# Designs tried in a protein design run: designed miniproteins, single chains, continued (2). Part 88

Each design is a single chain, and the fold is of that chain. pLDDT is the mean over its residues in the fold that is shown.

## One batch from the design tools (miniprotein)

Design m7040
Fold by ESMFold2-Fast:
Structure m7040 (fold): chain A 77 residues (1-77)
Amino acid sequence: MQQLNQAKQLYQQALELIKKGDEYLSQGDIDKAVELYKQAYDLALQAAYLAQLAGDVELAKQSYDLAFESRRKIDEL
């Protein structure tokens, strides 16, 4: 229960960081965007790990996918 709730919170925080990164990127601040995407990547991996421990395979997959998206955004810059 606790691990699943933490995974959901970390997943939502990662989504918010990606949104903020996208906002900075739209303003031309690439360095801040990269910083936020790196933070989102780390939180998404933590969410995936906790989701796996909780047995929520779908949340784990979504969290790994979010980590991949964060990494892709960095690599495209």
Scores: mean pLDDT 87

Design m7041
Fold by ESMFold2-Fast:
Order: structure tokens, then sequence, then C-alpha cells
Structure m7041 (fold): chain A 58 residues (1-58)
């Protein structure tokens, strides 16, 4: 299974190939997935922060 860091790296690579609008859609999907799975706050904050930074660079 992928680690949190592996998930972040893969999502950042994916987001770098997308438009800002597409990246925002992915961010919403990830946020929902994290909510549904009850992911720990620390891991959630790390993932969402990294993805938000990547989207802001688009």
Amino acid sequence: PPSVDDVIDNLKLTLSTLSKEEGEDVLRQVQRWLDERGVPQEDRDRILSALTEQIQKL
C-alpha cells in the first residue's frame, strides 16, 4: 500500500499535468476521500497543504 508521502508525490505529479480547474476538482475529491476514511488530522493537513500549494503554482 502507498505511504502518505507516496500519495502526495503521485498526486502532485498528476496535478502538474492538469489545469487549475482540474486540480481544484481533484483537491475536492481527495478532501472528500479523507473525510470518508477518517484520516488522522496530521496526515490530512499534510496532503491537503501539499496539493493546495501545487494547485496555486498552476
Scores: mean pLDDT 78

Design m7042
Fold by ESMFold2-Fast:
Structure m7042 (fold): chain A 93 residues (1-93)
Amino acid sequence: SEIEKKIRELVEKLVEIYRKMLETSDGNELRKLANEAMKISKELQDIILKYDNEELFEKIVDEAIAQAPPEVARALRLTYESLKKNIELLKKL
């Protein structure tokens, strides 16, 4: 589906940002990458809330974690757990 493609694209962008963060020693570049990761995470949150695709999101994240280097996988897992908690809280409002 179009929504599945968009979720996959955004998760792939997060993986790439986390990979770049591991490669940089420049504090300004790290801050820029962190801000980009936050924007993508917010976009993922909004899509999941709008379309109620939590199960699909979990599947895509699990697939990405399995393929990622350990440090990237850890960052992605933490992001996923944070997003899941935020989505659950927002659904109760």
Scores: mean pLDDT 87

Design m7043
Fold by ESMFold2-Fast:
Structure m7043 (fold): chain A 65 residues (1-65)
Amino acid sequence: APSDAEIRAVVAEEAAHGRAHGLSIQQVALGAARRLGLELSDEELAAIRSLEDVVTTLRRKAAER
């Protein structure tokens, strides 16, 4: 499972890319999840409103057994 440091680094990189290219927060979340080998449901994506939500959701998914 990815570490907290890896999750934060990947989210920061995807957020920087998203800002440069006008991507939505949901597109940033999907990019980060794909890079970390995690899956986000449509329900989880709909709940994401900020970068803090992206980090929190990915950390929760990484901690699931």
Scores: mean pLDDT 82

Design m7044
Fold by ESMFold2-Fast:
Structure m7044 (fold): chain A 65 residues (1-65)
Amino acid sequence: SASRLRQLRQFLAGSHFSEAEKEALARALDAAGVPVSALPDILAEMRRRGLSVAEYLARHFPEFT
């Protein structure tokens, strides 16, 4: 949804990802119906496993990448 996509973009604005990576992650998570409340856990998993945005999306949301 447009509302969820806006909230995902706002949350990711503070991250160290590139603008293209932030947009790709926000759009994929919105398309998959992922709630904004799940984003801290997703970012923690990416950091713990050393995954790029592209790698994370390919593994967990291949249909939305």
Scores: mean pLDDT 81

Design m7045
Fold by ESMFold2-Fast:
Structure m7045 (fold): chain A 100 residues (1-100)
Amino acid sequence: SSLEQRLEEIEMGLAHAALELAKLLNDPSLAEEMQRRLQESTSLSLEEQLELLGEWADELRAKAEELVKQNPDNKEALSLLRVLELIEEKLRELREELRK
């Protein structure tokens, strides 16, 4: 897929992860932050967008890790943590391609 398509897939993945975390934590502010982050990314360069998305992924992963820490048997939290790890890997791959 194109770089633009891969970026959109990552953005969609992070947005979905943020909504699932908002539901699991009963914190609607995560959904509001998602909307703000996506809007902000549209005005940035591609490199800046990747950095912003990476920071956001790290923040969401930290929240998911804390949820797993509190409830190790929570399958939804474990699944979400794995999804976020895959998104971070995809972001790393895109950053590598752009810096070659």
Scores: mean pLDDT 81

Design m7046
Fold by ESMFold2-Fast:
Structure m7046 (fold): chain A 96 residues (1-96)
Amino acid sequence: ALDEAGLDGIADSPAILKSLGITSEIVSPGQGRVRIKEVNDPSLSEEEKKALVGVEVVVVRIDGKLAVVVLNASDEQYEIARRFFESHGIAAALTR
């Protein structure tokens, strides 16, 4: 989908993701849209880590609470991301 332009991501999204063991690259400066480059969390399998590489996300605040919007991912990639983020107390949603 082409309608993600209304999602204002948190400027420190890469720092938030790094605190969770995720290395990310800014894709859209000023929008907080980042691409996952590397996942270093021992709770995930090597296959799950590889599946998340290249996935784009936006870290947002919804009603004062952190949430992650997963962009244009497969259902499998979204399920891995959702389980991971929810295990850290962060709500996850998928948009296409």
Scores: mean pLDDT 75

Design m7047
Fold by ESMFold2-Fast:
Structure m7047 (fold): chain A 76 residues (1-76)
Amino acid sequence: GDELAQKGQELRDQLAEENLSGGDFVRRVGTEAGVSQERVDEAARLVREFEESLKGSVFEGLVSTYTAAQAVDVIE
């Protein structure tokens, strides 16, 4: 619940400070988890497109982080 929401926000702030996009994060995490390159690229693209559609809202960052977590969970 609250811990996941808080970690999502913290990760978003960290990504911004490190000059990483949500798509770059998804690609990195998915690749490290052994997801196929095509799947990682597709997930990163969808996350980026969704982020662009919601640009300027706090919600976009949370969705990006959540989607990345779902992508890696499927492989575990």
Scores: mean pLDDT 60

Design m7048
Fold by ESMFold2-Fast:
Structure m7048 (fold): chain A 97 residues (1-97)
Amino acid sequence: SVAEALSHVRSARSALLEGDKDAALAAARSALELLSPTVDDEVTVGVEVIRAVLLGSPTKEEVLQQLETAETALENGDLDAARSALARAVALLEVLG
């Protein structure tokens, strides 16, 4: 459900602000799974991990921006935008040191 996905996105933001990257990653993954991600979404996560490694180290602020984008998309009922933002957030969290 959108409400459950939104709850997980908010949990991911709270965890990241508290410095718990593992909890943030778990919550972001749960939100993405609830939106029934496609094979293309899974490929996007992989591509964004490679991009993040090659183009520069991700920041907490970049992850927070993607989570905020996902939250806004979910509030607007834009599931495609929400999946895209969550896939990027997951990828950035995977490589965040």
Scores: mean pLDDT 78

Design m7049
Fold by ESMFold2-Fast:
Structure m7049 (fold): chain A 66 residues (1-66)
Amino acid sequence: SREDAAKSARAAAEAARAGEAAGATTLMYHGFQEGSGKQAELAKKGAEAGAKGDAETAYRYAEMAF
């Protein structure tokens, strides 16, 4: 339904924002080369999934990046 579509789109946008925020956090982290690269990679995958509208995958990758 239209309501279900709107709710899904909002969840996808929130997931994409979470992925982007995680990416920004890891980029500002001084220990990036000491293992934070994994967090940056997961955050990137989350943002990409969110951009494609896959809210569930985006949320999972964003959560793993934290």
Scores: mean pLDDT 54

Design m7050
Fold by ESMFold2-Fast:
Structure m7050 (fold): chain A 83 residues (1-83)
Amino acid sequence: LEELRKKLLEEVEKSGYKKEVVEKQVKELLEALGKRLGPEMEEVVRLQLEGHRLIREEGVEAANARFAPLEPELEAKAAAALA
């Protein structure tokens, strides 16, 4: 999981997204992961990493198009992991 944390932070830096907002979101997720290490949290982090990679490689619009249909699943997983 430590390797996944580092990869997520690196991808956020490369994404070109609004780093301050994304960094806060990533920090909150990583703090939650420190308390609850579960497959649901790992999946949320992996999907977040994939989203940032898509932003970096294909741009924000492409990432939004791919992740918009997955938002309900991501939200449910994040809520379950943070509850």
Scores: mean pLDDT 64

Design m7051
Fold by ESMFold2-Fast:
Structure m7051 (fold): chain A 86 residues (1-86)
Amino acid sequence: NLKAAVEEIRAAARELAAAKNAAELMDATSRGAQALRVAKEIAEKQGNYELAQKAEEAIKRVEEATFAGDRAAASATLEETAQYLE
């Protein structure tokens, strides 16, 4: 459900902020992106296209921040999106 996806997004944000190496960073980013995709699918199935769009935008922002090596920005995006989806 959406609440479970939100908790998973928050868990990924914490792991991302705590990542010590590239493997941990990639694992946390993948977890966060997957949780955002789940949230998007739930929102779409419920007809909430605004929430689905916010989740999609967050996936793009997390990917862009990770490509830039900006762990803090990626973690912040996940936390902000989790708050919005609550």
Scores: mean pLDDT 83

Design m7052
Fold by ESMFold2-Fast:
Structure m7052 (fold): chain A 96 residues (1-96)
Amino acid sequence: MEAERRALEEEMDAAGLSERAKEILLAAFDGPEAALEALRAAEGLALDEDEKNALQVAAAVILSEHRDVSQETRQQISAAIKAGDIARAIALIEAV
């Protein structure tokens, strides 16, 4: 875990990701609770494509704990994040 977290940080630095995208990906790596807090922190912010992609990873980590989540619900959450509607993505996740 520690070695993988360090490798992820080094890869993110090499890729030129924003500080916010790095924070979101590290939160996703830390687990579902940290990933959900990263989503909440992103609500109402103007997000670039890398930040949206990081939030997709965070949402996937959160949903990994929920075996009964339909593919349709997962697609709705993904679509909301792509649209920058993080409030909707959070509401859909919390309804699971």
Scores: mean pLDDT 80

Design m7053
Fold by ESMFold2-Fast:
Structure m7053 (fold): chain A 75 residues (1-75)
Amino acid sequence: SAAAKRAEQQKQMEEWKKIFKKKLDEDSDLLLGMSEGLGEMSISSAKLSEDSEEYQKKAEERKKKLLKEAEEIKK
């Protein structure tokens, strides 16, 4: 449900923040754009608790994008 989804998004966002923070120290010029995307995801995650299809879709898409980028950093 929306409440559970929001909690999951929040935890994943913390994990992504750790990865992006590490990458930021290594390649700040590359991460300048990525950090803005992470900020948008945080806002969407907070609003995911609302009954809003648009926010749910945006949060999921942003989540997948950030996960893909995080995986690129890890590998």
Scores: mean pLDDT 61

Design m7054
Fold by ESMFold2-Fast:
Structure m7054 (fold): chain A 82 residues (1-82)
Amino acid sequence: MVPQEVKDALEEVKRLIAEARRLAEQGRYDEALELLEKALEKIKKLKKLFEQSGAVQYLPELEKLEKEIKELREEIEKKKAA
């Protein structure tokens, strides 16, 4: 995988997280949670691809994004329950 393809994939995940934050600010919690689930599935696929291709140097960035998504999901779920 060329560096630009990796950058584009990471930017797509970051875009989904940013959109989910925006939807959560609008009280659209279910839509925000759907985008976060989509972002997590993309990370899982990228993690598998990077491990198979030997691009292991990008795994820490994926793990950082996965943690951010999980933390944001928990925050939104708590706000939705309130």
Scores: mean pLDDT 80

Design m7055
Fold by ESMFold2-Fast:
Structure m7055 (fold): chain A 112 residues (1-112)
Amino acid sequence: KVEARRLAVRLGRTTDPEERKKLAKEIANLSDEDFKYALETLALGYLMGLIDQERFVDALLTIAEEALKDPSKRNKAKYVLELLEDFERMGLITLTDEQKKRVEELKKAIEK
């Protein structure tokens, strides 16, 4: 639980692309409970204005991309996409064309 929060906070704050990818992979390897907890921590950070939309969306997409490298973690990638869809539907985020393309690629990978 505490580790899930720490990983999420570090992911939201890191400026190193390699560290971001490693942190996203560690989050993808958490238990289902701790995984959801890490995503909630990122969402709260965004809603509180502690991380901007670009960092928030990129963090979520990177987590989903890392999760999809393991077929047993496909449900985690689905959960991330559901969270992004809910936030866009509520008007809490607006996806760029580049981010929409990444979402489409993730959806195609999940359906395989």
Scores: mean pLDDT 84

Design m7056
Fold by ESMFold2-Fast:
Structure m7056 (fold): chain A 109 residues (1-109)
Amino acid sequence: MEEVEREIREGAEELRRMLEENPATMLGVGGIYTDDPEKQRAINKELAARLKELEKAGKMAVRVSADWTKGIRAELWYEDGKLRLVLGSDPVVAAVMRALAEVIREFVE
Protein backbone atom coordinates (compact mmCIF):
# COMPACT_ATOMS: atom_id res chain seq x y z
CA MET A 1 0.00 0.00 0.00
CA GLU A 2 2.73 2.54 0.92
CA GLU A 3 4.49 1.91 -2.44
CA VAL A 4 1.22 2.52 -4.35
CA GLU A 5 0.56 5.72 -2.36
CA ARG A 6 4.10 6.94 -3.16
CA GLU A 7 3.66 6.23 -6.90
CA ILE A 8 0.31 8.05 -6.88
CA ARG A 9 1.87 11.09 -5.15
CA GLU A 10 4.82 11.17 -7.57
CA GLY A 11 2.45 10.84 -10.55
CA ALA A 12 0.27 13.68 -9.25
CA GLU A 13 3.36 15.92 -8.83
CA GLU A 14 4.48 15.13 -12.40
CA LEU A 15 0.97 15.86 -13.74
CA ARG A 16 0.95 19.20 -11.87
CA ARG A 17 4.28 20.09 -13.50
CA MET A 18 2.94 19.18 -16.95
CA LEU A 19 -0.24 21.24 -16.47
CA GLU A 20 1.78 24.26 -15.25
CA GLU A 21 3.97 23.98 -18.38
CA ASN A 22 0.99 23.59 -20.75
CA PRO A 23 -2.57 23.96 -19.37
CA ALA A 24 -3.98 22.84 -22.75
CA THR A 25 -2.67 19.34 -21.89
CA MET A 26 -5.65 19.15 -19.49
CA LEU A 27 -7.94 18.49 -22.47
CA GLY A 28 -5.91 15.41 -23.42
CA VAL A 29 -5.42 13.95 -19.94
CA GLY A 30 -7.25 10.70 -19.28
CA GLY A 31 -7.39 7.48 -21.29
CA ILE A 32 -9.21 4.19 -21.23
CA TYR A 33 -6.95 1.16 -20.99
CA THR A 34 -8.21 -2.34 -21.76
CA ASP A 35 -6.57 -5.57 -22.95
CA ASP A 36 -9.10 -5.74 -25.81
CA PRO A 37 -8.36 -3.37 -28.75
CA GLU A 38 -11.93 -3.67 -30.11
CA LYS A 39 -13.44 -2.66 -26.74
CA GLN A 40 -10.92 0.16 -26.34
CA ARG A 41 -11.80 1.49 -29.82
CA ALA A 42 -15.55 1.40 -29.08
CA ILE A 43 -15.09 3.12 -25.69
CA ASN A 44 -12.78 5.76 -27.23
CA LYS A 45 -15.39 6.57 -29.91
CA GLU A 46 -18.11 6.96 -27.26
CA LEU A 47 -15.79 9.08 -25.09
CA ALA A 48 -14.89 11.35 -28.05
CA ALA A 49 -18.58 11.90 -28.89
CA ARG A 50 -19.42 12.63 -25.24
CA LEU A 51 -16.49 15.05 -24.89
CA LYS A 52 -17.65 16.98 -27.98
CA GLU A 53 -21.14 17.25 -26.46
CA LEU A 54 -19.70 18.50 -23.14
CA GLU A 55 -17.41 21.00 -24.91
CA LYS A 56 -20.44 22.33 -26.83
CA ALA A 57 -22.24 22.80 -23.49
CA GLY A 58 -19.21 24.68 -22.05
CA LYS A 59 -18.12 21.76 -19.87
CA MET A 60 -14.82 19.93 -19.48
CA ALA A 61 -14.42 16.23 -18.82
CA VAL A 62 -11.86 13.53 -18.15
CA ARG A 63 -13.16 9.94 -18.25
CA VAL A 64 -11.34 6.83 -17.10
CA SER A 65 -12.62 3.24 -17.25
CA ALA A 66 -10.61 0.13 -16.49
CA ASP A 67 -13.41 -2.38 -17.11
CA TRP A 68 -17.05 -1.34 -17.55
CA THR A 69 -18.32 -4.94 -17.43
CA LYS A 70 -16.71 -5.51 -14.00
CA GLY A 71 -17.96 -2.16 -12.67
CA ILE A 72 -14.46 -0.66 -12.44
CA ARG A 73 -15.13 2.95 -13.44
CA ALA A 74 -14.20 6.52 -12.74
CA GLU A 75 -15.54 9.73 -14.26
CA LEU A 76 -14.19 13.22 -13.73
CA TRP A 77 -15.76 16.36 -15.20
CA TYR A 78 -16.04 20.09 -14.70
CA GLU A 79 -19.55 21.48 -14.23
CA ASP A 80 -20.93 24.75 -12.80
CA GLY A 81 -17.52 25.90 -11.52
CA LYS A 82 -16.88 22.60 -9.72
CA LEU A 83 -14.86 19.50 -10.47
CA ARG A 84 -17.11 16.44 -10.16
CA LEU A 85 -15.84 12.91 -9.44
CA VAL A 86 -17.66 9.56 -9.57
CA LEU A 87 -15.78 6.44 -8.49
CA GLY A 88 -16.34 2.71 -8.71
CA SER A 89 -15.41 0.20 -6.01
CA ASP A 90 -11.75 -0.39 -6.98
CA PRO A 91 -9.58 1.20 -4.23
CA VAL A 92 -6.49 1.71 -6.44
CA VAL A 93 -8.50 3.41 -9.22
CA ALA A 94 -10.27 5.49 -6.54
CA ALA A 95 -6.93 6.59 -5.02
CA VAL A 96 -5.47 7.50 -8.44
CA MET A 97 -8.58 9.45 -9.47
CA ARG A 98 -8.74 11.35 -6.16
CA ALA A 99 -5.10 12.42 -6.62
CA LEU A 100 -5.77 13.40 -10.25
CA ALA A 101 -8.89 15.38 -9.24
CA GLU A 102 -6.92 17.27 -6.56
CA VAL A 103 -4.30 18.38 -9.12
CA ILE A 104 -6.86 19.35 -11.79
CA ARG A 105 -8.92 21.29 -9.21
CA GLU A 106 -5.97 23.69 -8.78
CA PHE A 107 -6.37 24.74 -12.44
CA VAL A 108 -10.18 24.78 -12.91
CA GLU A 109 -11.62 25.95 -9.53
Scores: mean pLDDT 58

Design m7057
Fold by ESMFold2-Fast:
Structure m7057 (fold): chain A 64 residues (1-64)
Amino acid sequence: SEASRAIDDAVRRGGGHGALSGTLAVQALQGGASPEDAGALARDGALGKKPSERATRALELGAK
């Protein structure tokens, strides 16, 4: 899926930061987040950016 590719790319490019954001994005998908929101979480985290509203929504679903 597009989300799986975005997560994989973030882990490769972000190094240690990408590994953490990739894990959080997988948890978000398991919590019912959309692939778009989970992908945004992986990208924002890997780049060290402030999470977007989409990424924040994914984080909340993954925290269940």
Scores: mean pLDDT 70

Design m7058
Fold by ESMFold2-Fast:
Structure m7058 (fold): chain A 107 residues (1-107)
Amino acid sequence: SDKQKLLQQAKELLEQARELNREALKLIKETEKASKEDMEKLKERAEKLRDEAAKLSQQLRDLLLQSLANPEYAEARKLAIEGGASAGMAMIGTSSTILGADSVLKK
């Protein structure tokens, strides 16, 4: 059924968003102790993670829009909103890491 498929997709995308946010938080902690040589690798990892979070955010937005047409999709909608918040936090964290690394590498 469409309801079951949408709910399953929302659960999978939420789990992916939570994992990306955990990886972003790990990168922030690593940058606090990183040498100048490590900053270049951390920036590259942050850029890749930010791109993944951006794609996931788009998928969650599309799922959210699909869920708005039917009140029976309320649970999938809630999960899509939560996933979007997690993906957004990952994008903020990775963007901050990139800016911080750039500041160190330009000196």
Scores: mean pLDDT 86

Design m7059
Fold by ESMFold2-Fast:
Structure m7059 (fold): chain A 83 residues (1-83)
Amino acid sequence: MEELKEKALNDPDPEVRAEAVKKLGEEAKDLSALEPLRLAFLADPSEIVREAAVEAFKLLAKKFPEDERAQRAAEGAEEALKE
């Protein structure tokens, strides 16, 4: 998990960061992935990484349907991307 967080936020290649972001959503066992996904979505200069974060938030919301934080993160990210 830590290796994926490091790649998602710090890899010089946006394609590698986008792949790591998607894997964070896929491999998430709990909401610890929520923070690095928020950082990728809000701060990453690359559109493909931000789009990957939206997909990861949707996966996280599907895995944790009763968690308000996961649901709000997915809804907020999807709405912001529509701008």
Scores: mean pLDDT 76

Design m7060
Fold by ESMFold2-Fast:
Structure m7060 (fold): chain A 107 residues (1-107)
Amino acid sequence: IKEKLKKLQDETIAKLTALVDAGEVDPASIGAILRDFIIKVVDLLRKEGIPESVIKQVETVLMTHAQITTNLVAEMVRQGASKDEILSALKGSLDSMLQVALEIIES
């Protein structure tokens, strides 16, 4: 599970990097990429036979993280943050999301 989740994280980071490099850091587009990541995490956990109660817990926590991250990026853009600062924040958020998902699955 951990290796497959890490692969989804890496794919999501690549998508976010491409978006930021394109020069348009739209919170709605970032939110859509993060939601797609969560949908893929949920699908993976279901295929791996994780109980639906655990999957629901992971989904709920990750959706909260995605909303916080989207709001943070919106504020960073408003304050004139660099592309590197925004990418750093997005990578940190995805690392936190992966860690929390693993902690819930392992409990």
Scores: mean pLDDT 84

Design m7061
Fold by ESMFold2-Fast:
Structure m7061 (fold): chain A 79 residues (1-79)
Amino acid sequence: MEEEIARAAVEAMREQVENFDEEEARRAAERYRRMIAEGKGEPVEIARLRARGLVLEIRKNEGEDAERAREKLEALLAE
């Protein structure tokens, strides 16, 4: 399961890096937050949405905020 979650996150990250759409990434981040707040969703789907949201944070932020998002993405990919 953890390896499958990491693989899903890597795939989602690659898709966002190659074909970045800011609006799609923003919607993914919103959906991730909602799923966590409601306690719903499959781990693989949650990981995909989180990876997309983190790529958005890295691209839209600078300095410490971008670095923090990068650290979170690296942690997600290491699962």
Scores: mean pLDDT 70

Design m7062
Fold by ESMFold2-Fast:
Structure m7062 (fold): chain A 91 residues (1-91)
Amino acid sequence: SSASLRAFAIHALNEMRALIESSPEVPEELKKQLLELIDRAIEALKAGDLAAAREHLERLRELVEQVPDEELKAQLLRILDSVEALLDELE
């Protein structure tokens, strides 16, 4: 169901949030911006606003590319790819 796909996407974004919060290698200002965008994406998904969710995820991807730790960056990009795939199933 669309509700289940949205719930999975929200769960993945919450895992991404936890990973970023626990990562000392992410600069504090970048961390704040990443967490704000994750929260905005989750809010949009809860509201069923897929267009807004996609805009927030695109901005989030741009900021994730700035993460200096290559292993963490790769993990975050994989989570984003999974979320985007779930949103594609909702359309």
Scores: mean pLDDT 88

Design m7063
Fold by ESMFold2-Fast:
Structure m7063 (fold): chain A 89 residues (1-89)
Amino acid sequence: MKRTLSPEVAEWLPYYLEALREVLKKLNVPDAEIDRVVEWLREHPASTREELRLQVRSVLTFYANITLQDPDKLLEELEKKAEELRKKA
């Protein structure tokens, strides 16, 4: 059964997804693959902001392992970008 997004997740989801697009582009992930990942996250909505953060972290861990980067540093960069995007909106 589809769950209604919590207000917090509904507020932060677009900024996390846009920040994820920017981080994955820096890792040279193809645009088509980024679109698939973003749509998958949109179709599998997190219940809390912490769950959203963990979903995004698992995506970053996959690409970080391929590119030999630190997934926690990528997550910090993503969260900073998401906060900047929200403040500008």
Scores: mean pLDDT 78

Design m7064
Fold by ESMFold2-Fast:
Structure m7064 (fold): chain A 92 residues (1-92)
Amino acid sequence: MELAEKAIRTLEADAREAEARGDEVAARAAREVRRAVEEAAAGKISLEEALERITRAIAEAAEALFGLSPEEARRLALPAAEALVKAVEEGL
């Protein structure tokens, strides 16, 4: 199995788990992250665009769920977004 497919499947599972908890904010963020990963893997968007979209989705969710400032939320989101973009870039 390609690791990009595994990453997408994991994000889909995370979205379903958030929805099961009634956490629509987390579910929306997971769906947007999955969409950005899928579009980047398909070559529809650049890796730079994917990084920004994933970072924004995670940061906005962190702000809403944990009351973080935009700066703190982005600092938390960047490592996760970079890891996902690297997985797409390397096909790993």
Scores: mean pLDDT 75

Design m7065
Fold by ESMFold2-Fast:
Structure m7065 (fold): chain A 98 residues (1-98)
Amino acid sequence: EKGVIEIIEGIAELVKLAAENTRPPRSPSEAVARGVFETFYESVKKRLEKAGFTASSPEELALQYKRLLVEEAYKQGLISKETAENILKEIDERLKKL
């Protein structure tokens, strides 16, 4: 369980970082890095929209995607119901503060 949760947390942080990258790139190497993050961000946004979710901020996008990952991990038997419910409750409380 712990390893799966750490992966989910890491992915949520990456989603937030990708969504926060809004300025144009200033070098070819930055442009390549931005292209990777842009592709990842667009993929996440499309998956959330297909699932019926919308987000108004990078933090909200990351939290909603984390919710989908937690629900999927539970469906796949990778985490317990108690672990999933505890994480989902924390996500819901954070979303209410946005």
Scores: mean pLDDT 71

Design m7066
Fold by ESMFold2-Fast:
Structure m7066 (fold): chain A 87 residues (1-87)
Amino acid sequence: SADEAQARFDEGYAVFKKYFSDKFSEKIGSEKELISNLVLQPLLLYGTNPTDEQIEDVLDRIIKKYNLKLTPEEKAKLIEFIRLAAP
């Protein structure tokens, strides 16, 4: 449902803020720039409606680039957030 989609979005956004906004916004750009990179990179590489596996590939590259330590559950919530945030 729409309410469940909003809850999934909010959960993923909370994980995003935990790992990106608090640690990186002062060094590598604004929170909006980081969200834009996470959302737009799968679209740029794979076109409209990227699969969860294609989103995960992009997210794994970003996790490695910034040396982040996410749990599997947090990673799944970020994939859902990226998917729901895509235009």
Scores: mean pLDDT 73

Design m7067
Fold by ESMFold2-Fast:
Structure m7067 (fold): chain A 97 residues (1-97)
Amino acid sequence: SMAEAERLIAEAEARIAAGDYKGVNALLHEALRLYEELGDKEGVARVLVRLGEAYLSRGDKEKATELYEEARELYEELGDEEGVAEVEKKLEEVKKL
């Protein structure tokens, strides 16, 4: 199921890169479910960042901010300083829009 979660994220990213957001949210929510079942908090945080990017790409700044804040809290809980820094940078970028 780890390989399946990674495959779902990769497919979502490929669709985003192609400008095709159809089904991206569904792919990421399925990946989220799998990482939650695995107890992989790092995987959960990464999916939340990708969901935030997907919402931001469609102009949903408020939902993107919410998802980035949730990801930041998880990275802080995990002691992942690099993950926290990446998400804080994304939050600052959203504020400038």
Scores: mean pLDDT 86

Design m7068
Fold by ESMFold2-Fast:
Structure m7068 (fold): chain A 62 residues (1-62)
Amino acid sequence: MTEEELLAQIDRIYEKYKNGEISGEEAIEQLDRLGTEAVLLNHPEALEKALERIKEIEKDLK
């Protein structure tokens, strides 16, 4: 999986959350999985974006 593919998947998960298609908890779980994949594939920009989206969702849920 390329970094561009990971970034696209991260954006898709976040959009699903914003549209109410998935819960914040589900979105965080999926984003955490993509962040782990980014670490394993050495894609630091994708990791940073996944963590940023997780923080935004956490703030919304608080």
Scores: mean pLDDT 84

Design m7069
Fold by ESMFold2-Fast:
Structure m7069 (fold): chain A 65 residues (1-65)
Amino acid sequence: IGDGLLGVAAIIEDALKKGVSEEEILKNTIETAETSGSKSSPEILKLAKEAKSAKELIEKLKEAA
């Protein structure tokens, strides 16, 4: 579970560095979590829906890992 959360956090950090919008990052994270079916997906989906920004989502993912 923790490895999946840290992996998603790293992907979001990279997307922010490349100038992808926070809205697009959150939408893509939710879509990926809904379709992946992994054991970490329900937690990622919950955190992505609760996060107010991509930066907050990164912090929540790292704390949950």
Scores: mean pLDDT 77

Design m7070
Fold by ESMFold2-Fast:
Structure m7070 (fold): chain A 113 residues (1-113)
Amino acid sequence: FDERFLQDWNIALAMVDLLTSVFSPEEQKKMREWLSQPDTFDRLLKVYKKYDPDNSGSIPVSKVPEALKDLGIEVPSEEELTELHNKLADALRESHEKVSFVLFALLAAYLKV
């Protein structure tokens, strides 16, 4: 069990409520409910580590569609996924080229609900 990923998980949960410019109140509620399910953290972490085997702390944007499919999430169009990723990356002040665990958890939660 990785303490850094647990900390990132708690940050993701907080960011659902703080990103009011990105998520509606209904989306925030559904995202919190899904993220708070017992197995969700473990499932997201296993998939994330599969695409970040060197533990670099990021995965390439090009691998996000494959990672989402591994979670059983229906992947939107490449254009829609890119737009959502860029909005979240800008709000979190992260790179558009790489996806942190926090950003990956938020992407997965938003697309799942």
Scores: mean pLDDT 81

Design m7071
Fold by ESMFold2-Fast:
Structure m7071 (fold): chain A 90 residues (1-90)
Amino acid sequence: AAAAEQARQQQIEELTQRYKELMGKSAELEVKAQQGAPDEEIEKEANKYEDEARQIEQRLKELGLSPDQRQQLAEEAQKVGQEARERALA
């Protein structure tokens, strides 16, 4: 029982950290697009990040994250994206 709950919490933590990382990378990619990076490479990377984020969202739902917990994660990820964008523009 305890080992299963520990494994679940570790997986949730790993997935939430990766989700936030993807939001940061996506924001950096948007800055690169605005700075004239080739559209084809931007679209390719954006699609990969979007697909991975979608897989993570589905897995977190399957692991039993509540709608409120998922909303909090979305807000935290949006903040990470904003901070990454500001760093890339500096």
Scores: mean pLDDT 83

Design m7072
Fold by ESMFold2-Fast:
Structure m7072 (fold): chain A 80 residues (1-80)
Amino acid sequence: SKEEMKKQVEEALKLARELLEYARKHTDDPEVIELLQKAIDILEEALKNIDKLTRQEFVDKLNEARKLMLEALDRLEKIL
């Protein structure tokens, strides 16, 4: 449902924003910040366009953002 999709992207956005805040306090690596900002941008676009996205397009965007967050975590050298 659209409600469930909205909840999933809002939860992912919350996590991505928390990761970005943590990264800004613990690293000067611009690539970590860039990866997390890209993830946030993708999730914000998905949320804005949720009524226009197919289920598959939504899943692809969510997975793309999650991949970027995992890449940032691997570079951050810390467990969050």
Scores: mean pLDDT 84

Design m7073
Fold by ESMFold2-Fast:
Structure m7073 (fold): chain A 68 residues (1-68)
Amino acid sequence: SAVDEVRALGDAFLEQLRAQGYPDSVLQEWRDTVEGLVRDLAEGRLTVDEVRDLIDAMHAVLEAERAR
């Protein structure tokens, strides 16, 4: 399902953050964000493509913060 696909994308994103050494507090904040995206997708407020774009944007923000 679209929800399962987005959850898999979110899990992959969180696993990347864990592998990069982000603390549990940061992982929890992003996990809550991903759960919000999954909920909005399930309720028809977002499309799969919009969620992919948002996950890519989240990744870009974290890279920008790391380059600071």
Scores: mean pLDDT 77

